Designed miniproteins, single chains, continued (5). Designs and how they scored, part 84

Each design is a single chain, and the fold is of that chain. pLDDT is the mean over its residues in the fold that is shown.

## One batch from the design tools (miniprotein)

Design m18907
Fold by ESMFold2-Fast:
Structure m18907 (fold): chain A 103 residues (1-103)
Amino acid sequence: NKEKVEAMLKASEIKLAEMLIEKGKKENPSPEEQEKIKELEKRIEEKREELAKLPKEAQEVGERFAKKLEEGLKLVEDNSPENREKAQEIGKEMEKELEELKK
Protein backbone atom coordinates (compact mmCIF):
# COMPACT_ATOMS: atom_id res chain seq x y z
CA ASN A 1 0.00 0.00 0.00
CA LYS A 2 2.89 2.43 0.72
CA GLU A 3 4.28 1.71 -2.78
CA LYS A 4 0.88 2.55 -4.34
CA VAL A 5 0.77 5.88 -2.44
CA GLU A 6 4.37 6.62 -3.52
CA ALA A 7 3.45 5.86 -7.16
CA MET A 8 0.34 8.10 -6.94
CA LEU A 9 2.45 11.01 -5.62
CA LYS A 10 5.25 10.57 -8.18
CA ALA A 11 2.86 10.08 -11.13
CA SER A 12 0.83 13.15 -10.03
CA GLU A 13 4.01 15.28 -9.76
CA ILE A 14 5.06 14.15 -13.25
CA LYS A 15 1.60 14.95 -14.70
CA LEU A 16 1.41 18.40 -13.06
CA ALA A 17 4.90 19.27 -14.33
CA GLU A 18 4.02 18.02 -17.87
CA MET A 19 0.91 20.23 -17.86
CA LEU A 20 2.94 23.26 -16.68
CA ILE A 21 5.56 22.64 -19.41
CA GLU A 22 2.83 22.41 -22.08
CA LYS A 23 1.27 25.72 -20.91
CA GLY A 24 4.67 27.44 -20.64
CA LYS A 25 5.71 26.46 -24.17
CA LYS A 26 2.42 27.83 -25.61
CA GLU A 27 2.82 31.23 -23.87
CA ASN A 28 6.05 32.34 -25.64
CA PRO A 29 8.25 31.83 -22.55
CA SER A 30 10.93 34.33 -21.51
CA PRO A 31 14.57 33.07 -21.18
CA GLU A 32 14.01 32.76 -17.40
CA GLU A 33 10.80 30.75 -17.95
CA GLN A 34 12.62 28.56 -20.54
CA GLU A 35 15.24 27.69 -17.87
CA LYS A 36 12.41 26.77 -15.45
CA ILE A 37 10.91 24.53 -18.15
CA LYS A 38 14.28 22.74 -18.63
CA GLU A 39 14.56 22.23 -14.86
CA LEU A 40 11.03 20.72 -14.74
CA GLU A 41 11.85 18.41 -17.70
CA LYS A 42 14.97 17.17 -15.84
CA ARG A 43 12.94 16.66 -12.64
CA ILE A 44 10.29 14.66 -14.57
CA GLU A 45 13.02 12.40 -16.00
CA GLU A 46 14.32 11.64 -12.49
CA LYS A 47 10.80 10.94 -11.15
CA ARG A 48 9.99 8.63 -14.11
CA GLU A 49 13.09 6.56 -13.25
CA GLU A 50 11.97 6.37 -9.59
CA LEU A 51 8.42 5.38 -10.61
CA ALA A 52 9.79 2.66 -12.95
CA LYS A 53 11.54 1.03 -9.94
CA LEU A 54 8.19 0.50 -8.16
CA PRO A 55 6.09 -2.68 -8.69
CA LYS A 56 3.99 -2.73 -11.88
CA GLU A 57 0.72 -2.77 -9.87
CA ALA A 58 1.77 0.42 -8.06
CA GLN A 59 2.78 2.08 -11.35
CA GLU A 60 -0.69 1.28 -12.82
CA VAL A 61 -2.43 2.78 -9.75
CA GLY A 62 -0.26 5.91 -10.05
CA GLU A 63 -1.02 6.25 -13.78
CA ARG A 64 -4.81 6.04 -13.20
CA PHE A 65 -4.61 8.58 -10.35
CA ALA A 66 -2.54 11.03 -12.45
CA LYS A 67 -5.04 10.68 -15.34
CA LYS A 68 -7.94 11.58 -13.00
CA LEU A 69 -5.94 14.57 -11.74
CA GLU A 70 -5.37 15.76 -15.34
CA GLU A 71 -9.10 15.37 -16.16
CA GLY A 72 -10.13 17.27 -13.02
CA LEU A 73 -7.71 20.14 -13.67
CA LYS A 74 -8.86 20.51 -17.31
CA LEU A 75 -12.49 20.67 -16.12
CA VAL A 76 -11.65 23.43 -13.59
CA GLU A 77 -9.87 25.37 -16.39
CA ASP A 78 -13.17 25.58 -18.38
CA ASN A 79 -14.78 27.35 -15.35
CA SER A 80 -18.38 26.26 -16.01
CA PRO A 81 -20.78 25.11 -13.22
CA GLU A 82 -21.21 21.70 -14.90
CA ASN A 83 -17.44 21.20 -15.18
CA ARG A 84 -16.98 22.23 -11.52
CA GLU A 85 -19.45 19.49 -10.47
CA LYS A 86 -17.54 16.92 -12.57
CA ALA A 87 -14.23 18.07 -11.06
CA GLN A 88 -15.68 17.67 -7.53
CA GLU A 89 -16.88 14.15 -8.41
CA ILE A 90 -13.39 13.20 -9.66
CA GLY A 91 -11.93 14.69 -6.46
CA LYS A 92 -14.25 12.52 -4.33
CA GLU A 93 -13.22 9.39 -6.27
CA MET A 94 -9.54 10.26 -5.71
CA GLU A 95 -10.17 10.82 -1.96
CA LYS A 96 -11.91 7.42 -1.71
CA GLU A 97 -8.98 5.69 -3.46
CA LEU A 98 -6.52 7.32 -1.02
CA GLU A 99 -8.71 6.35 1.98
CA GLU A 100 -8.74 2.69 0.86
CA LEU A 101 -4.91 2.75 0.65
CA LYS A 102 -4.76 3.73 4.37
CA LYS A 103 -6.07 0.23 5.18
Scores: mean pLDDT 78

Design m18908
Fold by ESMFold2-Fast:
Structure m18908 (fold): chain A 61 residues (1-61)
Amino acid sequence: SDELLAQVTRKLKEGKEVSQKTIDEVHKLVKERRDKLMKILGYDDVSGTLSTPEQIRTPVE
């Protein structure tokens, strides 16, 4: 997994083409790592809560 991600990143950085299958596999890895990183960075569902910064219940007169 890490090797695949490193290989693809390296290829993309060099401007080389990457097969669609490899991109799809990297997307899977990115999804898993993104979730893990989000949790480590303290975003664990916090973004979901902050995504709706609706005004606190304010009485409309």
Scores: mean pLDDT 60

Design m18909
Fold by ESMFold2-Fast:
Structure m18909 (fold): chain A 99 residues (1-99)
Amino acid sequence: DAEKAVKAAEEAARLAEEVAREAERALREGRPLSIGEAVGLALAGIGEAIGAKLAARKAKELGASEELKKKAEEAARRAEEAGERAVRAALEVGRRSFG
């Protein structure tokens, strides 16, 4: 079902954005993270970005309409951007906490 694949891509984007916001909040508030917590946030962001891309690809393979393909591709792009933000913020928090 192409619609389910699109919804999966959108949900992965939402989760990636939540991870990015949490990592950026920790950085902004000067909240220390353990190395494990920082790595965990980075991997969570990467995982959701990969999930969104796979879901978008599945929507295309299932013959989704052009509108549904566009929604899935936009979700995958948002998830990738959010994943990059999560990695960047988490690594910076980890760097500042490691001393």
Scores: mean pLDDT 84

Design m18910
Fold by ESMFold2-Fast:
Structure m18910 (fold): chain A 76 residues (1-76)
Amino acid sequence: SARVEELIETLLNDPDPEARRRAAEELRRLGVRSPEAVAALEDAALNDPSPEVRRAALRALVDLGVEELERGVKKV
């Protein structure tokens, strides 16, 4: 749990794009599908200023089986 929380924090807040890219890649490796991790990956895929980070986040989402990437904050 703490590890996943640290990776989400890094993905969204670290000033280093390489650190953010690695966080997305590690979330993908761990197979994390929590709502918080998925939301963070969707945010990064759409909004991160680095194309490498956006690509890593998108790869994580498709690998994890998340296929809806439009701006949707839906309940259940």
Scores: mean pLDDT 78

Design m18911
Fold by ESMFold2-Fast:
Structure m18911 (fold): chain A 80 residues (1-80)
Amino acid sequence: MLPSDDPEKQKAAEDVAKETFERLRREGRLELSDEELRRLMEEVREKAAKAAGVPPENVAVGVDLEGRRITGLSAVVLEP
């Protein structure tokens, strides 16, 4: 599936992921259990989808890990 070519939708989704990562960093919650990580990815997907105005199934969420620590979050809007 190709990324959406709408730059405003991509920015809205990316901003949600960046804001969520910054919140976790401030709260000292960068090392999560598998269940907490799953809930986080679901939260990012839902918020990014709402911000971009697309269904959650059209949002791909990425997490970068270094060992057990989250080092990055991303969200990309996909074509249907």
Scores: mean pLDDT 81

Design m18912
Fold by ESMFold2-Fast:
Structure m18912 (fold): chain A 90 residues (1-90)
Amino acid sequence: SDQEALLALLKKLEEQIEEIEAKAEKAKTAEELMKVLIDAGSLETALSALKVTAEKQKLLSPEERERVDRLIDRAKKIADEAEKKLQELL
């Protein structure tokens, strides 16, 4: 179903965010931080687009909407922290 496909996609996006969070914790060089910033920014854009599309199709329950919002917030936090660390190195 469309809802099962959405839940599977959200699980994969959450796993991608967890992977980027782990890479961000280990990032020490400007190149590593730039990659984290790009990857996190791309996920934030993708999640925001997914949220708009899923809301129009009425595929999001309140719980699923909160899950997407939390994933967007996590991606933003990763990007903001990576940008701050990158500025400190330059």
Scores: mean pLDDT 85

Design m18913
Fold by ESMFold2-Fast:
Structure m18913 (fold): chain A 61 residues (1-61)
Amino acid sequence: MTGDEMAAINERVVAEHADLVAEASRRYQELAKQGNGEEAAGERGTLLQPVIRAVRAELEK
């Protein structure tokens, strides 16, 4: 699989989960504004786990 194919799959899956990605971004911004960058990064990672798993599942096909 080429890097371009992987990028296209990632872009498509992110677009399909745009609402979840937007929510994760909002939560990150809220926590970052409070001066807690470590917690913000951790929370963002947790909220994006379903998207990460969806990308991985698509790449295995």
Scores: mean pLDDT 74

Design m18914
Fold by ESMFold2-Fast:
Structure m18914 (fold): chain A 66 residues (1-66)
Amino acid sequence: MSDRELLEEALEILKKAESLTQARVIIADLIKLIRDPELRARLEEILRTMESVEEAIAALEELLAE
């Protein structure tokens, strides 16, 4: 699976997340699968700074819009 496809799948899973803790687990698992080190670094920053599931969703949507 490409990094883009992994982001798209993670975004769909995030939309079903019921808690910030669940969203953090989803992003942490995504980071382990990502091959691009720059994208991985951006996801690590999102994981560190995110305060809500909605922020995580918006951040992944921004990455996919590029």
Scores: mean pLDDT 83

Design m18915
Fold by ESMFold2-Fast:
Structure m18915 (fold): chain A 76 residues (1-76)
Amino acid sequence: SVDEMKQAILEVAERLRREAEELYKQGVLTEEEYKKIMELIKQSIAAAEAGDFKTAVAYLQQASKLIEEAKEKYEK
């Protein structure tokens, strides 16, 4: 259902936000990377609230990719 899709998107957005906050506190994300990821998550939530789930998912995919790239770059 539309409500289930919206809930799923918002749940993923919240998980990515929490992960980004934690990674920034740990020094894995730079300030620039953190700000970019947070803006993508914000845009995803706005798109989901507007019912544009395709755009919301695209923003979450971009945020997730930036998180994974930063983790790989920081890997020791």
Scores: mean pLDDT 88

Design m18916
Fold by ESMFold2-Fast:
Structure m18916 (fold): chain A 108 residues (1-108)
Amino acid sequence: MEKLAMEYFRKALEYELAGDNSKAGVYMMFAHAYSRDMDPRQLAQLYFETGQRYFDAGDYQSAVSAYQKAIDLDPNFSQAWRNLGDAYRKLGDFTTADIYYQKARELE
């Protein structure tokens, strides 16, 4: 089921980047459904990787959402906290970015 979950996350990303938020939402729902047997830390890593792809594509809002899911699953994921800060900085929210950078440092 992990491979199927990853494929649905990939499709959700492709539809989001194409501006089809309805299909992106459907595929994200399928990704979550097929991720139930995954270790929470593996699922957190999958969300982190998805967030990195959104960030690289310039979709910082979707990157924030993906990184937030990663830290919800693994609150000790210092790299996800740092990348969440980077995404907020790209959105012009320097105050929120600084809070997340501080959280990442506290976990090191």
Scores: mean pLDDT 78

Design m18917
Fold by ESMFold2-Fast:
Structure m18917 (fold): chain A 56 residues (1-56)
Amino acid sequence: MKEEKAVFAAEMMLASGYDDNTIKKGLRTLGFELSDEEFEKIVEKAKARLEEQRKK
């Protein structure tokens, strides 16, 4: 799914220490044509996945 690829890319950028605005720009550069609201949901999902990985 397009969303899963965007979440994965956002997760990698978050793990590298980029801020939310830089991640949104990065996703657009990768060709994801998403609204600001859709970007916020993707970044939120990526943050949740990183938190779950930290529990292991």
Scores: mean pLDDT 77

Design m18918
Fold by ESMFold2-Fast:
Structure m18918 (fold): chain A 69 residues (1-69)
Amino acid sequence: MEEQFQQLLETVEATIRSLQEQYGLSEAEVAELLERAREIAESHKDINQARQELGLFIDEQRDAWAERR
């Protein structure tokens, strides 16, 4: 994986782990979110597009988990 994509995924993982702490996600739920984030990142060759799509994904997940729990 390119260094830029590695750093992006590390940032996304840290954000998902923060959501786990805030909303009490299970390890299975965290693993599902990390897998989906990786799929989004790997579906884009442009790092800027991947970053934008992952940002939208994280915002949607944050809102959904705030409403659910």
Scores: mean pLDDT 78

Design m18919
Fold by ESMFold2-Fast:
Structure m18919 (fold): chain A 81 residues (1-81)
Amino acid sequence: MPSREEQLEATLAQVEALVAAGDYVGAARLLGQLLHEHELTPAELERLIAWLRAQAARETDPAGRTILELAVAELEELLAA
């Protein structure tokens, strides 16, 4: 059974690959499944938010950037709850 940390790292790598391939819907779905299946700690949410912000800043596709920024906003709302 993969560790929680290995699962998170593997999922983030897959999200990055999907974004690079232009599959923003697949990336959003995979991220949503991660959040549904795992109770992320506030520290894990903060790390994920920081990572997604970095990806959004590097994204040259406007649609991809918008989806990443929306994901950040949703996670910030979860962190605030």
Scores: mean pLDDT 73

Design m18920
Fold by ESMFold2-Fast:
Structure m18920 (fold): chain A 108 residues (1-108)
Amino acid sequence: GKAEIEKALKALEEFVRYTQEAVKAGLAGDKEKAEEYLKKSLEAVEEAIKYAKEAGAPESVINLLKRAGRLAKEATKAALAGDKLSAQISLGMLLLTVAVAKLALKKL
């Protein structure tokens, strides 16, 4: 229902924010903060998946959210390795994936 969609969208906003903070910390060489923010981002996307399922989202949307979680891990890992280009590409792909998932959720 609408309430579950709103909770999923809020969790996705937290997911994006924490992923951006994880990448920023990783690029700064702050491994502890990068890992902490990545953990929070993955918890947020798991919460988004839970509410998306409760809202009746199709498996294609759930798979987009799972892909976004994998991209968060890849972006943070690249950032920690000092690979700025790969980190930016993975983060860009994550933002696009989340935007598509949000549009699909709003049509439910």
Scores: mean pLDDT 93

Design m18921
Fold by ESMFold2-Fast:
Structure m18921 (fold): chain A 73 residues (1-73)
Amino acid sequence: MEAEKKKEEEMRRRLIEAIAEELGTSVAKVSELLKKEGLSIEDIRIRLAKEGRIDLVLRLIGVEFDLELERKK
């Protein structure tokens, strides 16, 4: 439970940081926008794909893969 929650928080943090960096805005702005719209990680992926931000979708997949590798270590 606690470990799973920490993994979800880390993945969400990295995704928000990547979006903020690419958009040239703050992490706080991105975080508030996601919270306001009630978006899940899946919803973010779909929305980014629709906007043609495939680079960010691939980064999300990369973060998930990196966390999976850390689990196996």
Scores: mean pLDDT 65

Design m18922
Fold by ESMFold2-Fast:
Structure m18922 (fold): chain A 98 residues (1-98)
Amino acid sequence: DAAAIAALTPEQQAELAALQAQLAELRQQYAKLAEVLNAQNERKPFSPEEQQELAAQLQPFFDEGAAVQVRIADLLGRDDAVPEQVEHAARYEARRAA
């Protein structure tokens, strides 16, 4: 909210804006990908192997999105990240560290 944002340093406000922009971009990319995948599935249902490949392809979007949301919550002094978001964020960080 406006009061929480006003309490941030200029550097933290810039980071928050960048994180919100990143989250918006991820949501747009996911929406476009979902549209293409739905059209393909209507023509020919995906095989189990193709479904596993799609799950692997989509996993980075969820992991990155979760990491961004956890960081936004941290900046705003909130601890409302659900366990699933924490797990996705941990996977994103582990892959970056590897």
Scores: mean pLDDT 72

Design m18923
Fold by ESMFold2-Fast:
Structure m18923 (fold): chain A 68 residues (1-68)
Amino acid sequence: SLEERFARLRQEVERVFEEHKDMPLEEIARAIHRVALKLTEDETPEERDELMSRIDAYVRELLDKRRA
């Protein structure tokens, strides 16, 4: 399901974020975006757009928490 795929993507995003937490936030966001694109490349364009949108929102939340 889309929910299960998003849960897996979220775990990978969290892993990348933790591994690169000492990097500039812009570089972390770029690395996460690249990983998300690779992991969603087999999705339909519509589902990929939805998953990428959800990941972008989640990354924004993570970055905001780090700034606070």
Scores: mean pLDDT 78

Design m18924
Fold by ESMFold2-Fast:
Structure m18924 (fold): chain A 91 residues (1-91)
Amino acid sequence: MIELKAESLPTRAVVTAKVDDENVEKAKLFITADDGSIAKEVEIKPGEEATVTLETPRPSTVKGYLVLKDKETGEIKIYKGPEVTVAAPPP
């Protein structure tokens, strides 16, 4: 099972990725904002969950990408995750 989630919080975005697939050799989570100013790379071991928090002082759109490498074929698969907008605090 491959899971990629994103949550929007005031001034923060939280991206969670889980790779529970025996056919995956390597996985990396890439996170970028629309302005290109925020970029993170996190290596995920098969069977583990990674959670990455991005803090931004202004509203920004955050995108997650999961890059997987297959054990049998060595094929690289890119999984596009959810896009979230970091929102202002609720009223």
Scores: mean pLDDT 69

Design m18925
Fold by ESMFold2-Fast:
Structure m18925 (fold): chain A 74 residues (1-74)
Amino acid sequence: SLFDEFDKDGSGKLTVEELIEYLRKHFGLDLTPEEAEALANRLLSAASKDGSGYITKEEFEEFLADPEKLAEVL
C-alpha cells in the first residue's frame, strides 16, 4: 500500500513530513521546502476531518479518491 510505504513508524497515520515526501515522489512536484510544508498543511486541513495534525489511512484513501478535493489543494 502506498500509505504503508510512507507510514514509516507504523502508526497508521501520516505526519506533515511524510506527506511532503509523498508529494515530492508521487506527484513529481518541484517544491521548495517552504512550499512543500505549506502544501502538506493544506492537505492536512482538507483531508483530516478532526484537525488532528495528521492524516489517517482512511482519510488518505478518501482524499486520493476525490480528484475535486485534490485539485482544490494543488
Scores: mean pLDDT 70

Design m18926
Fold by ESMFold2-Fast:
Structure m18926 (fold): chain A 61 residues (1-61)
Amino acid sequence: SVLEKEIEDYKKRLEKADEIFAAARASPDPVIQAVADHHGTAEERKERLEKRIKELEEQLK
């Protein structure tokens, strides 16, 4: 279903968010670091994604 695909996409984003954010934080490029800072902390980003996944999973029940 569309909802199942959307949940899968968000879970993939959650997994990739850690890798992408860690890479940006480790990058010597100040532009990449500034973008990472603008989007908040990794914890805040993960919290938003986890909340969205829970909301979508509840709709499937």
Scores: mean pLDDT 71

Design m18927
Fold by ESMFold2-Fast:
Structure m18927 (fold): chain A 85 residues (1-85)
Amino acid sequence: MEEARRREKERLIEEVRRKLEELEKELEEKNIKFSEEEKENFREGLKKVKEMPEEELEREARETMGMTAEAYRLLVEGLYEMAMK
C-alpha cells in the first residue's frame, strides 16, 4: 500500500513538472508577460501555500486540483518562478 502511494506521489510531481514546462513554452510562443498585479497575486499565493497548515493544504490541493499537497506546492512555486522571470 505504501509503495503504491509513493508511486502516485512521484507520478503527480512529474506531471506537474511536465505541465509547468508546457506552460512556459506556451507563454514564450505567445509572448505572454505577467503584469505587476499578476506577479503580486503569485507572491501572495506562494506565501499562503507556505504558511498554510499541511492538513489545510492537502484539502485545498485535493478539492481544487486533485493533487497532493507536495504537487500543489510545487505547482505554485513553479508558477511564481515563471512569473518572476
Scores: mean pLDDT 75

Design m18928
Fold by ESMFold2-Fast:
Parts: sequence; structure tokens; C-alpha cells
Structure m18928 (fold): chain A 107 residues (1-107)
Amino acid sequence: SAAAQAVEEELEALEPELEALPELERALRVLRRYIEALKVIDDPEFRKRLFSGALVAIAELRRLGAPEATLERLIRELAEAAGIPESFIRDILAAVEAGDSAAVAAA
């Protein structure tokens, strides 16, 4: 869709700008873009990519020490935008964090 293409172009354009931001602000901006995109995109394959990107951004926010209240609110917003339960997102985040730890140990 035209909306999907516009979102993809906006995300690509943000990469150089994001590199100049402090890590926490960068992760927050990336997550906000994915959540907003999920509200307007109905393409299932693109939604899967946006959802995966949002999960990575939440994991990064947790690593950077974002406040628990902020993380809880963002998880709720992502759950609403994605149309899935908060508990399911928490389970996926736990699996992603476990995978990242295994990858670091293997390196």
C-alpha cells in the first residue's frame, strides 16, 4: 500500500538522524515509529517486520535502563497497536532476551 511504502521510506530516512541521538532517545524514537506504523499498516508481512523491530527496541530500552513504568506503558501501547495481549509480548521479550544472551556467549 502507499502507506506501507511511505512508512518504509520514513524509517530509512531516520537512520542517519538516529545515529546522532543519545542511545535512549534513539530507541524511544524507533519504538514510537514502529507503534505508529502498526496502527496504519494492515499488510501482514510488513506488520510482522514492524512488530519484530518494536520488540528489539523495547529490549534495547530495557538494556539502557528505561524506567519500569515507561516500559509497561510502551508494552501496553505496542499490544494495543499489534492487537495482541500484553502477556504474549512479555513472553516473546523474555525469549528474545534469552536468544541475545546466547548469541553474546557464542561470540
Scores: mean pLDDT 73

Design m18929
Fold by ESMFold2-Fast:
Structure m18929 (fold): chain A 83 residues (1-83)
Amino acid sequence: SLEELRERLSAEFRAAMEPAQKWYEENQLPDEEAYEKFKELIRLGLELQIELLRAMLKDPSLSEEEKKKLEEAIKELEEKLKE
């Protein structure tokens, strides 16, 4: 139940990013200002995903396997933020 809710929140976050992705795909214009704004939006999205996954890690009902998968996902997102 709580895990399903957190998965739904993650999906809702991904859906919220869809307008930005659609705008970029439809325009495909190498406008430097628009591209910089798009990168900033992606960065904010990555930060929000990391916070969501960290909140999920606080659930004491998680199996060791689930915990490891979440920790690996967080690490991958943190590496993307270093760009």
Scores: mean pLDDT 70

Design m18930
Fold by ESMFold2-Fast:
Structure m18930 (fold): chain A 94 residues (1-94)
Amino acid sequence: SMALEEQIKKLEETALEQIESVALKHIKDPELQKEIEELREKALKGEISLEEFTKKAVDILNKANDYTGATAIALIYIGTQFDIELLKRKAEEE
């Protein structure tokens, strides 16, 4: 369904924006900030998955010992996957 595909894409794009926002708020190194922005652009182009973008962002924050930022990003991803799963289940029932 085009409507389902559009809804999933909007959820993924919203998750990318939220994860980038959290990462850029927590990351102080300008080179790592640029890496996050480049990864977000690759994800928007479909060159990497939302999962891969999330894992790379979490890894950067974990290496910086910013466990609060890493946890916040992980929770955004988990919540987004839950919302996508609910949309898919609802579409199967219709």
Scores: mean pLDDT 86

Design m18931
Fold by ESMFold2-Fast:
Structure m18931 (fold): chain A 106 residues (1-106)
Amino acid sequence: NVAEKIYELLLRIEKEKILTEEEARKLALELGISEETFNKWLEVFTSILQLQVGARNPIAFIAEHGVEALIELIRTFLTDPRFAAARATLSPETLEELRELIRLSE
């Protein structure tokens, strides 16, 4: 359920070209995503982007490069041994939700 809502949020960020965290946060609330859940996923995506491409704003990244580009970075984060230590900092639930985002993209 959470992964499905996050995926819907990502698709709408791309479609509507949302560039700011404030606009994305408002959209997340409309989709039934709590502020706590939004902030958690914002931090997770920021970490994934910083580790691989040095980007700091996941909202602007999605608007510019699309959801598929983010999904490819998530796939690499989950499979590449270079990111094993970073994966260990995330809960098993968060890792499974990241895998679900990949499944939803296919």
Scores: mean pLDDT 88

Design m18932
Fold by ESMFold2-Fast:
Structure m18932 (fold): chain A 113 residues (1-113)
Amino acid sequence: MKELEELVREAHRLYEEAARLAGLKSRPAVASVGLQLKVIGAELDGWSQQQIADELGVSPAQLRRALALVEEANRLEKPVIDEINNKVNSAPSQEEAQKILEESRKFVREAEE
């Protein structure tokens, strides 16, 4: 549990730094996903990295750094998600699986405040 909490907090800090570097004012996690989707959409529309950076009001180097931080944060979160799923699937009883789900719901509820 403590290791998972530290990974989530580290991922959140990286998302916050990425949002700041890209000039985004949304919630850090939402801003990071929005940044990736906006860049992918613009690249599909034939925009260059320079044009995307200019539109965001940042340098291409800042945009590149922000995207790298989002990728690292996603990498840190993946093991957390995988471990929660593995614990639920590997639970020796339905009662144990329910406890894991209740603990996860408590963390989600605290994160919504």
Scores: mean pLDDT 68

Design m18933
Fold by ESMFold2-Fast:
Structure m18933 (fold): chain A 90 residues (1-90)
Amino acid sequence: AEELLKKGKELVEEGKKMKERLEAFEEEQLRTGTGVEADELMKELYEEVLKKLKEEKLPLTAENFAKYMKEIPEEKIKEGEKLIEEAKKL
């Protein structure tokens, strides 16, 4: 029970941080008109997108990267919430 709760909370926090950082990154690019230096969290998200595309055998296109950059953080939040709900039922 405790292990599921901890894992669920970690996934929710990671997904939320990735989502917030992606939104902040896009806002800064719109505001400044310049490229923002990718931090470690954004690099981690990029690597997870790349892994997902390779696992699904999808083309490494900008469109697919943009789609999964948004989907992966949301999936982590949903997985984490599910684990937390399962832990609470035990």
Scores: mean pLDDT 73

Design m18934
Fold by ESMFold2-Fast:
Structure m18934 (fold): chain A 69 residues (1-69)
Amino acid sequence: SAREKAEAVLAGARRLAETSSFSVESKVQLIRREAEELARELEAQGHRETAEELRKSADRLVAEIRAAG
């Protein structure tokens, strides 16, 4: 489902944030890219609410990563 795809992307992004030695900005760039790519696909399929929730969740994760760095 759309929600399962969004949750999978967010789970992968959080794992990247926790386990990767990438710079804060590299992590932010990768997370935003993956989330935006899926969000556009979901919007094209009519899942606008799920796309918006995905973007907001990604923004929260980005803020958390920047605050921790």
Scores: mean pLDDT 84

Design m18935
Fold by ESMFold2-Fast:
Structure m18935 (fold): chain A 87 residues (1-87)
Amino acid sequence: SEVERRRELASRIVDVAQRILEKHKDDPEVQELAREIIRLAVELIQNPEKVTVDEMEELLKAVQEAYETGDIDKLREVVERLRRLIA
């Protein structure tokens, strides 16, 4: 099911954002952005119809890249994109 796939991808975004929180304990801005990503991704688990599988896969890639590189601008981009999908 596409609905189950969207929920799975959103759950994986939550998992990556939680790893970002664990990695960057002393960075308040990264902590705030990662918590916002978790909040927004949880909203998409509850409302999977608001997003496509392709959009979720691109968001997951972006969060994974932000985790690997420490790119805070990419975290900000992910938050903005998630907010647009939920609005």
Scores: mean pLDDT 86

Design m18936
Fold by ESMFold2-Fast:
Structure m18936 (fold): chain A 106 residues (1-106)
Amino acid sequence: SFVDELIKLLKEALDSVKKAIEALKNGDRETAISYLKKAIDYLEKARKLAEERGNLPLSLILDQLIAMANRALKAAENGDYDTALKLAEKVRKQIEKLLKELESVK
């Protein structure tokens, strides 16, 4: 179903964000950047899926998450690990909240 595909994409995004957070904690900049880019790609796929199904409120939430993930990526690229970690943690929490909400009504 649409909801099943959306949950799959969000779980992939969440896994990527968690791996980026671990890499940032370990000072592994290259790995952190790679996983942040993967997370953004999965979130963009989820947003397009929401748009194609006419779920504009969900698409807007995903746009906000993508913007925040891109800010985390920029911070990591600039060597600002503290800012990158804080933003990535916020993205992780928001994806977890969204997944809980989607799975609870499914």
Scores: mean pLDDT 89

Design m18937
Fold by ESMFold2-Fast:
Formats: C-alpha cells, structure tokens, sequence
Structure m18937 (fold): chain A 97 residues (1-97)
C-alpha cells in the first residue's frame, strides 16, 4: 500500500517533468524562451507543494528542478536535464511497484 502510493507520486512527478519540458519547448517555438522557462518553474513549484504532504522526497526533487529552471538560461541544457530526470523518476516509480 505505502509502496504503491510512492510509485504513484513518482509517476505523477515524471508526468509533471514531461509537461515542464513541453512548456520550455513551446516557449522556444513561440520566440519566448524565458516565458516557457518561467511557466515550467511555476508548474514544478505547484507540483512540489501538492506532493509535499504525501512524499516530501519527491517534492524536494521538484523544488530543486524548479530552481534549476529559474537559473538555467540555456534551454537545450534545461530540456536535457528535464528529459533525463523524467526518465529517472519513471524508473523510481517502477521500483516501488
């Protein structure tokens, strides 16, 4: 039961990272990479707050990625990190299932 909840939290976090990556890409496509990066950071912070009560570990990972999205001005680097971390979060979810 507890491991199933942890699996669901990590899976939700992975989906949030995938959406954050999409927002960064949309920002680039629209000629507004800073707006995409800002939206990605806001999404990651909102998800971290929602998961803080059920999984503080995953919430902290999302907060760190939100901080990275604010600081990392190279959109290629940010997209690469979000892609790698999303895959890692899906592996963590699978481990708890």
Amino acid sequence: NENKKRAEDWKKAAEVLEEARRLVLEGIDRGKPEEGRKKAAELLEKAAKELEKTNPEVAEELRQLAELARKEKNPVTLIAVLSIESAAFRLKAKHYE
Scores: mean pLDDT 86

Design m18938
Fold by ESMFold2-Fast:
Structure m18938 (fold): chain A 118 residues (1-118)
Amino acid sequence: SLEEQQKELREDALQTVKENMEKLKKAKDLSKEEFVEILADLAFSIRILVSQEELSEEEKETILEALELLVKLSFDESLSEEKREIAKKVAKEIASYLTNHKDKEIAEKAKEVLKKLE
């Protein structure tokens, strides 16, 4: 059914966000190409989750954690300057998309992220 397909899409997107966050904990050891692909996949999966009418608490918490991780990567001196700039760009793109989200906590966190990245 359409509802079952939407549920599977959401569950897959949530799992992809979690797996990519775990991979990003080893960002220093990733090639530039791997780093870009992981961040692109993370951004796409977040967009899938936030396109839903209502977010679960787990989905919300996972999105908030992903935003915090992206800010951390943007300032992580153990990473190359190029990787930090890529993370900052992706963080700004995701946060800009989320500033008008109907969930107040997500919208406020997105605004905070944009302010930290200025």
Scores: mean pLDDT 88

Design m18939
Fold by ESMFold2-Fast:
Structure m18939 (fold): chain A 71 residues (1-71)
Amino acid sequence: DLEKLQKERAEADKLKAAGKAPVLSDEQLKIAREIGEKLRKIGDGLQEGLRIYRETGDREAAEEAMREGAK
């Protein structure tokens, strides 16, 4: 409900005024995006490696797929 969201926003603004909610700089946001992209690529590689391992039981093939996905 809008009323609940408005109340939560007021609480968040109050916490910002108390210095409890830090503001991220442009540099910090850029680093966060770069880390997120690297983690996504690693996640895709891990998922493919797990699929290969489940289907073949071949650890070497699974590790190679994870390595390729993380590039």
Scores: mean pLDDT 66

Design m18940
Fold by ESMFold2-Fast:
Structure m18940 (fold): chain A 62 residues (1-62)
Amino acid sequence: SMDDHQKLTNDFSKKGGEMDKDIKDLNDNGKKNPSMRDIYDNKKKQKLDDLQKHGDDVSASL
C-alpha cells in the first residue's frame, strides 16, 4: 500500500543517514589499524549490502 511504501521510504532515508555515519566510523578505524583493514572493509560491505536490500524492499513495495 502507499502507506507501507511511505513508511519504508522514510525508514530507508533514516537508515541511509545512520549508515553513512557507520561507514565513516569503520573507515576511521581502518586508518588507525591498517592490519585490520580487511575486517573493516568486510563490515562496510555487509552494511552496504543491508542498505541495498532495504532499498530493494522499498522498490518492491510499489
Scores: mean pLDDT 75

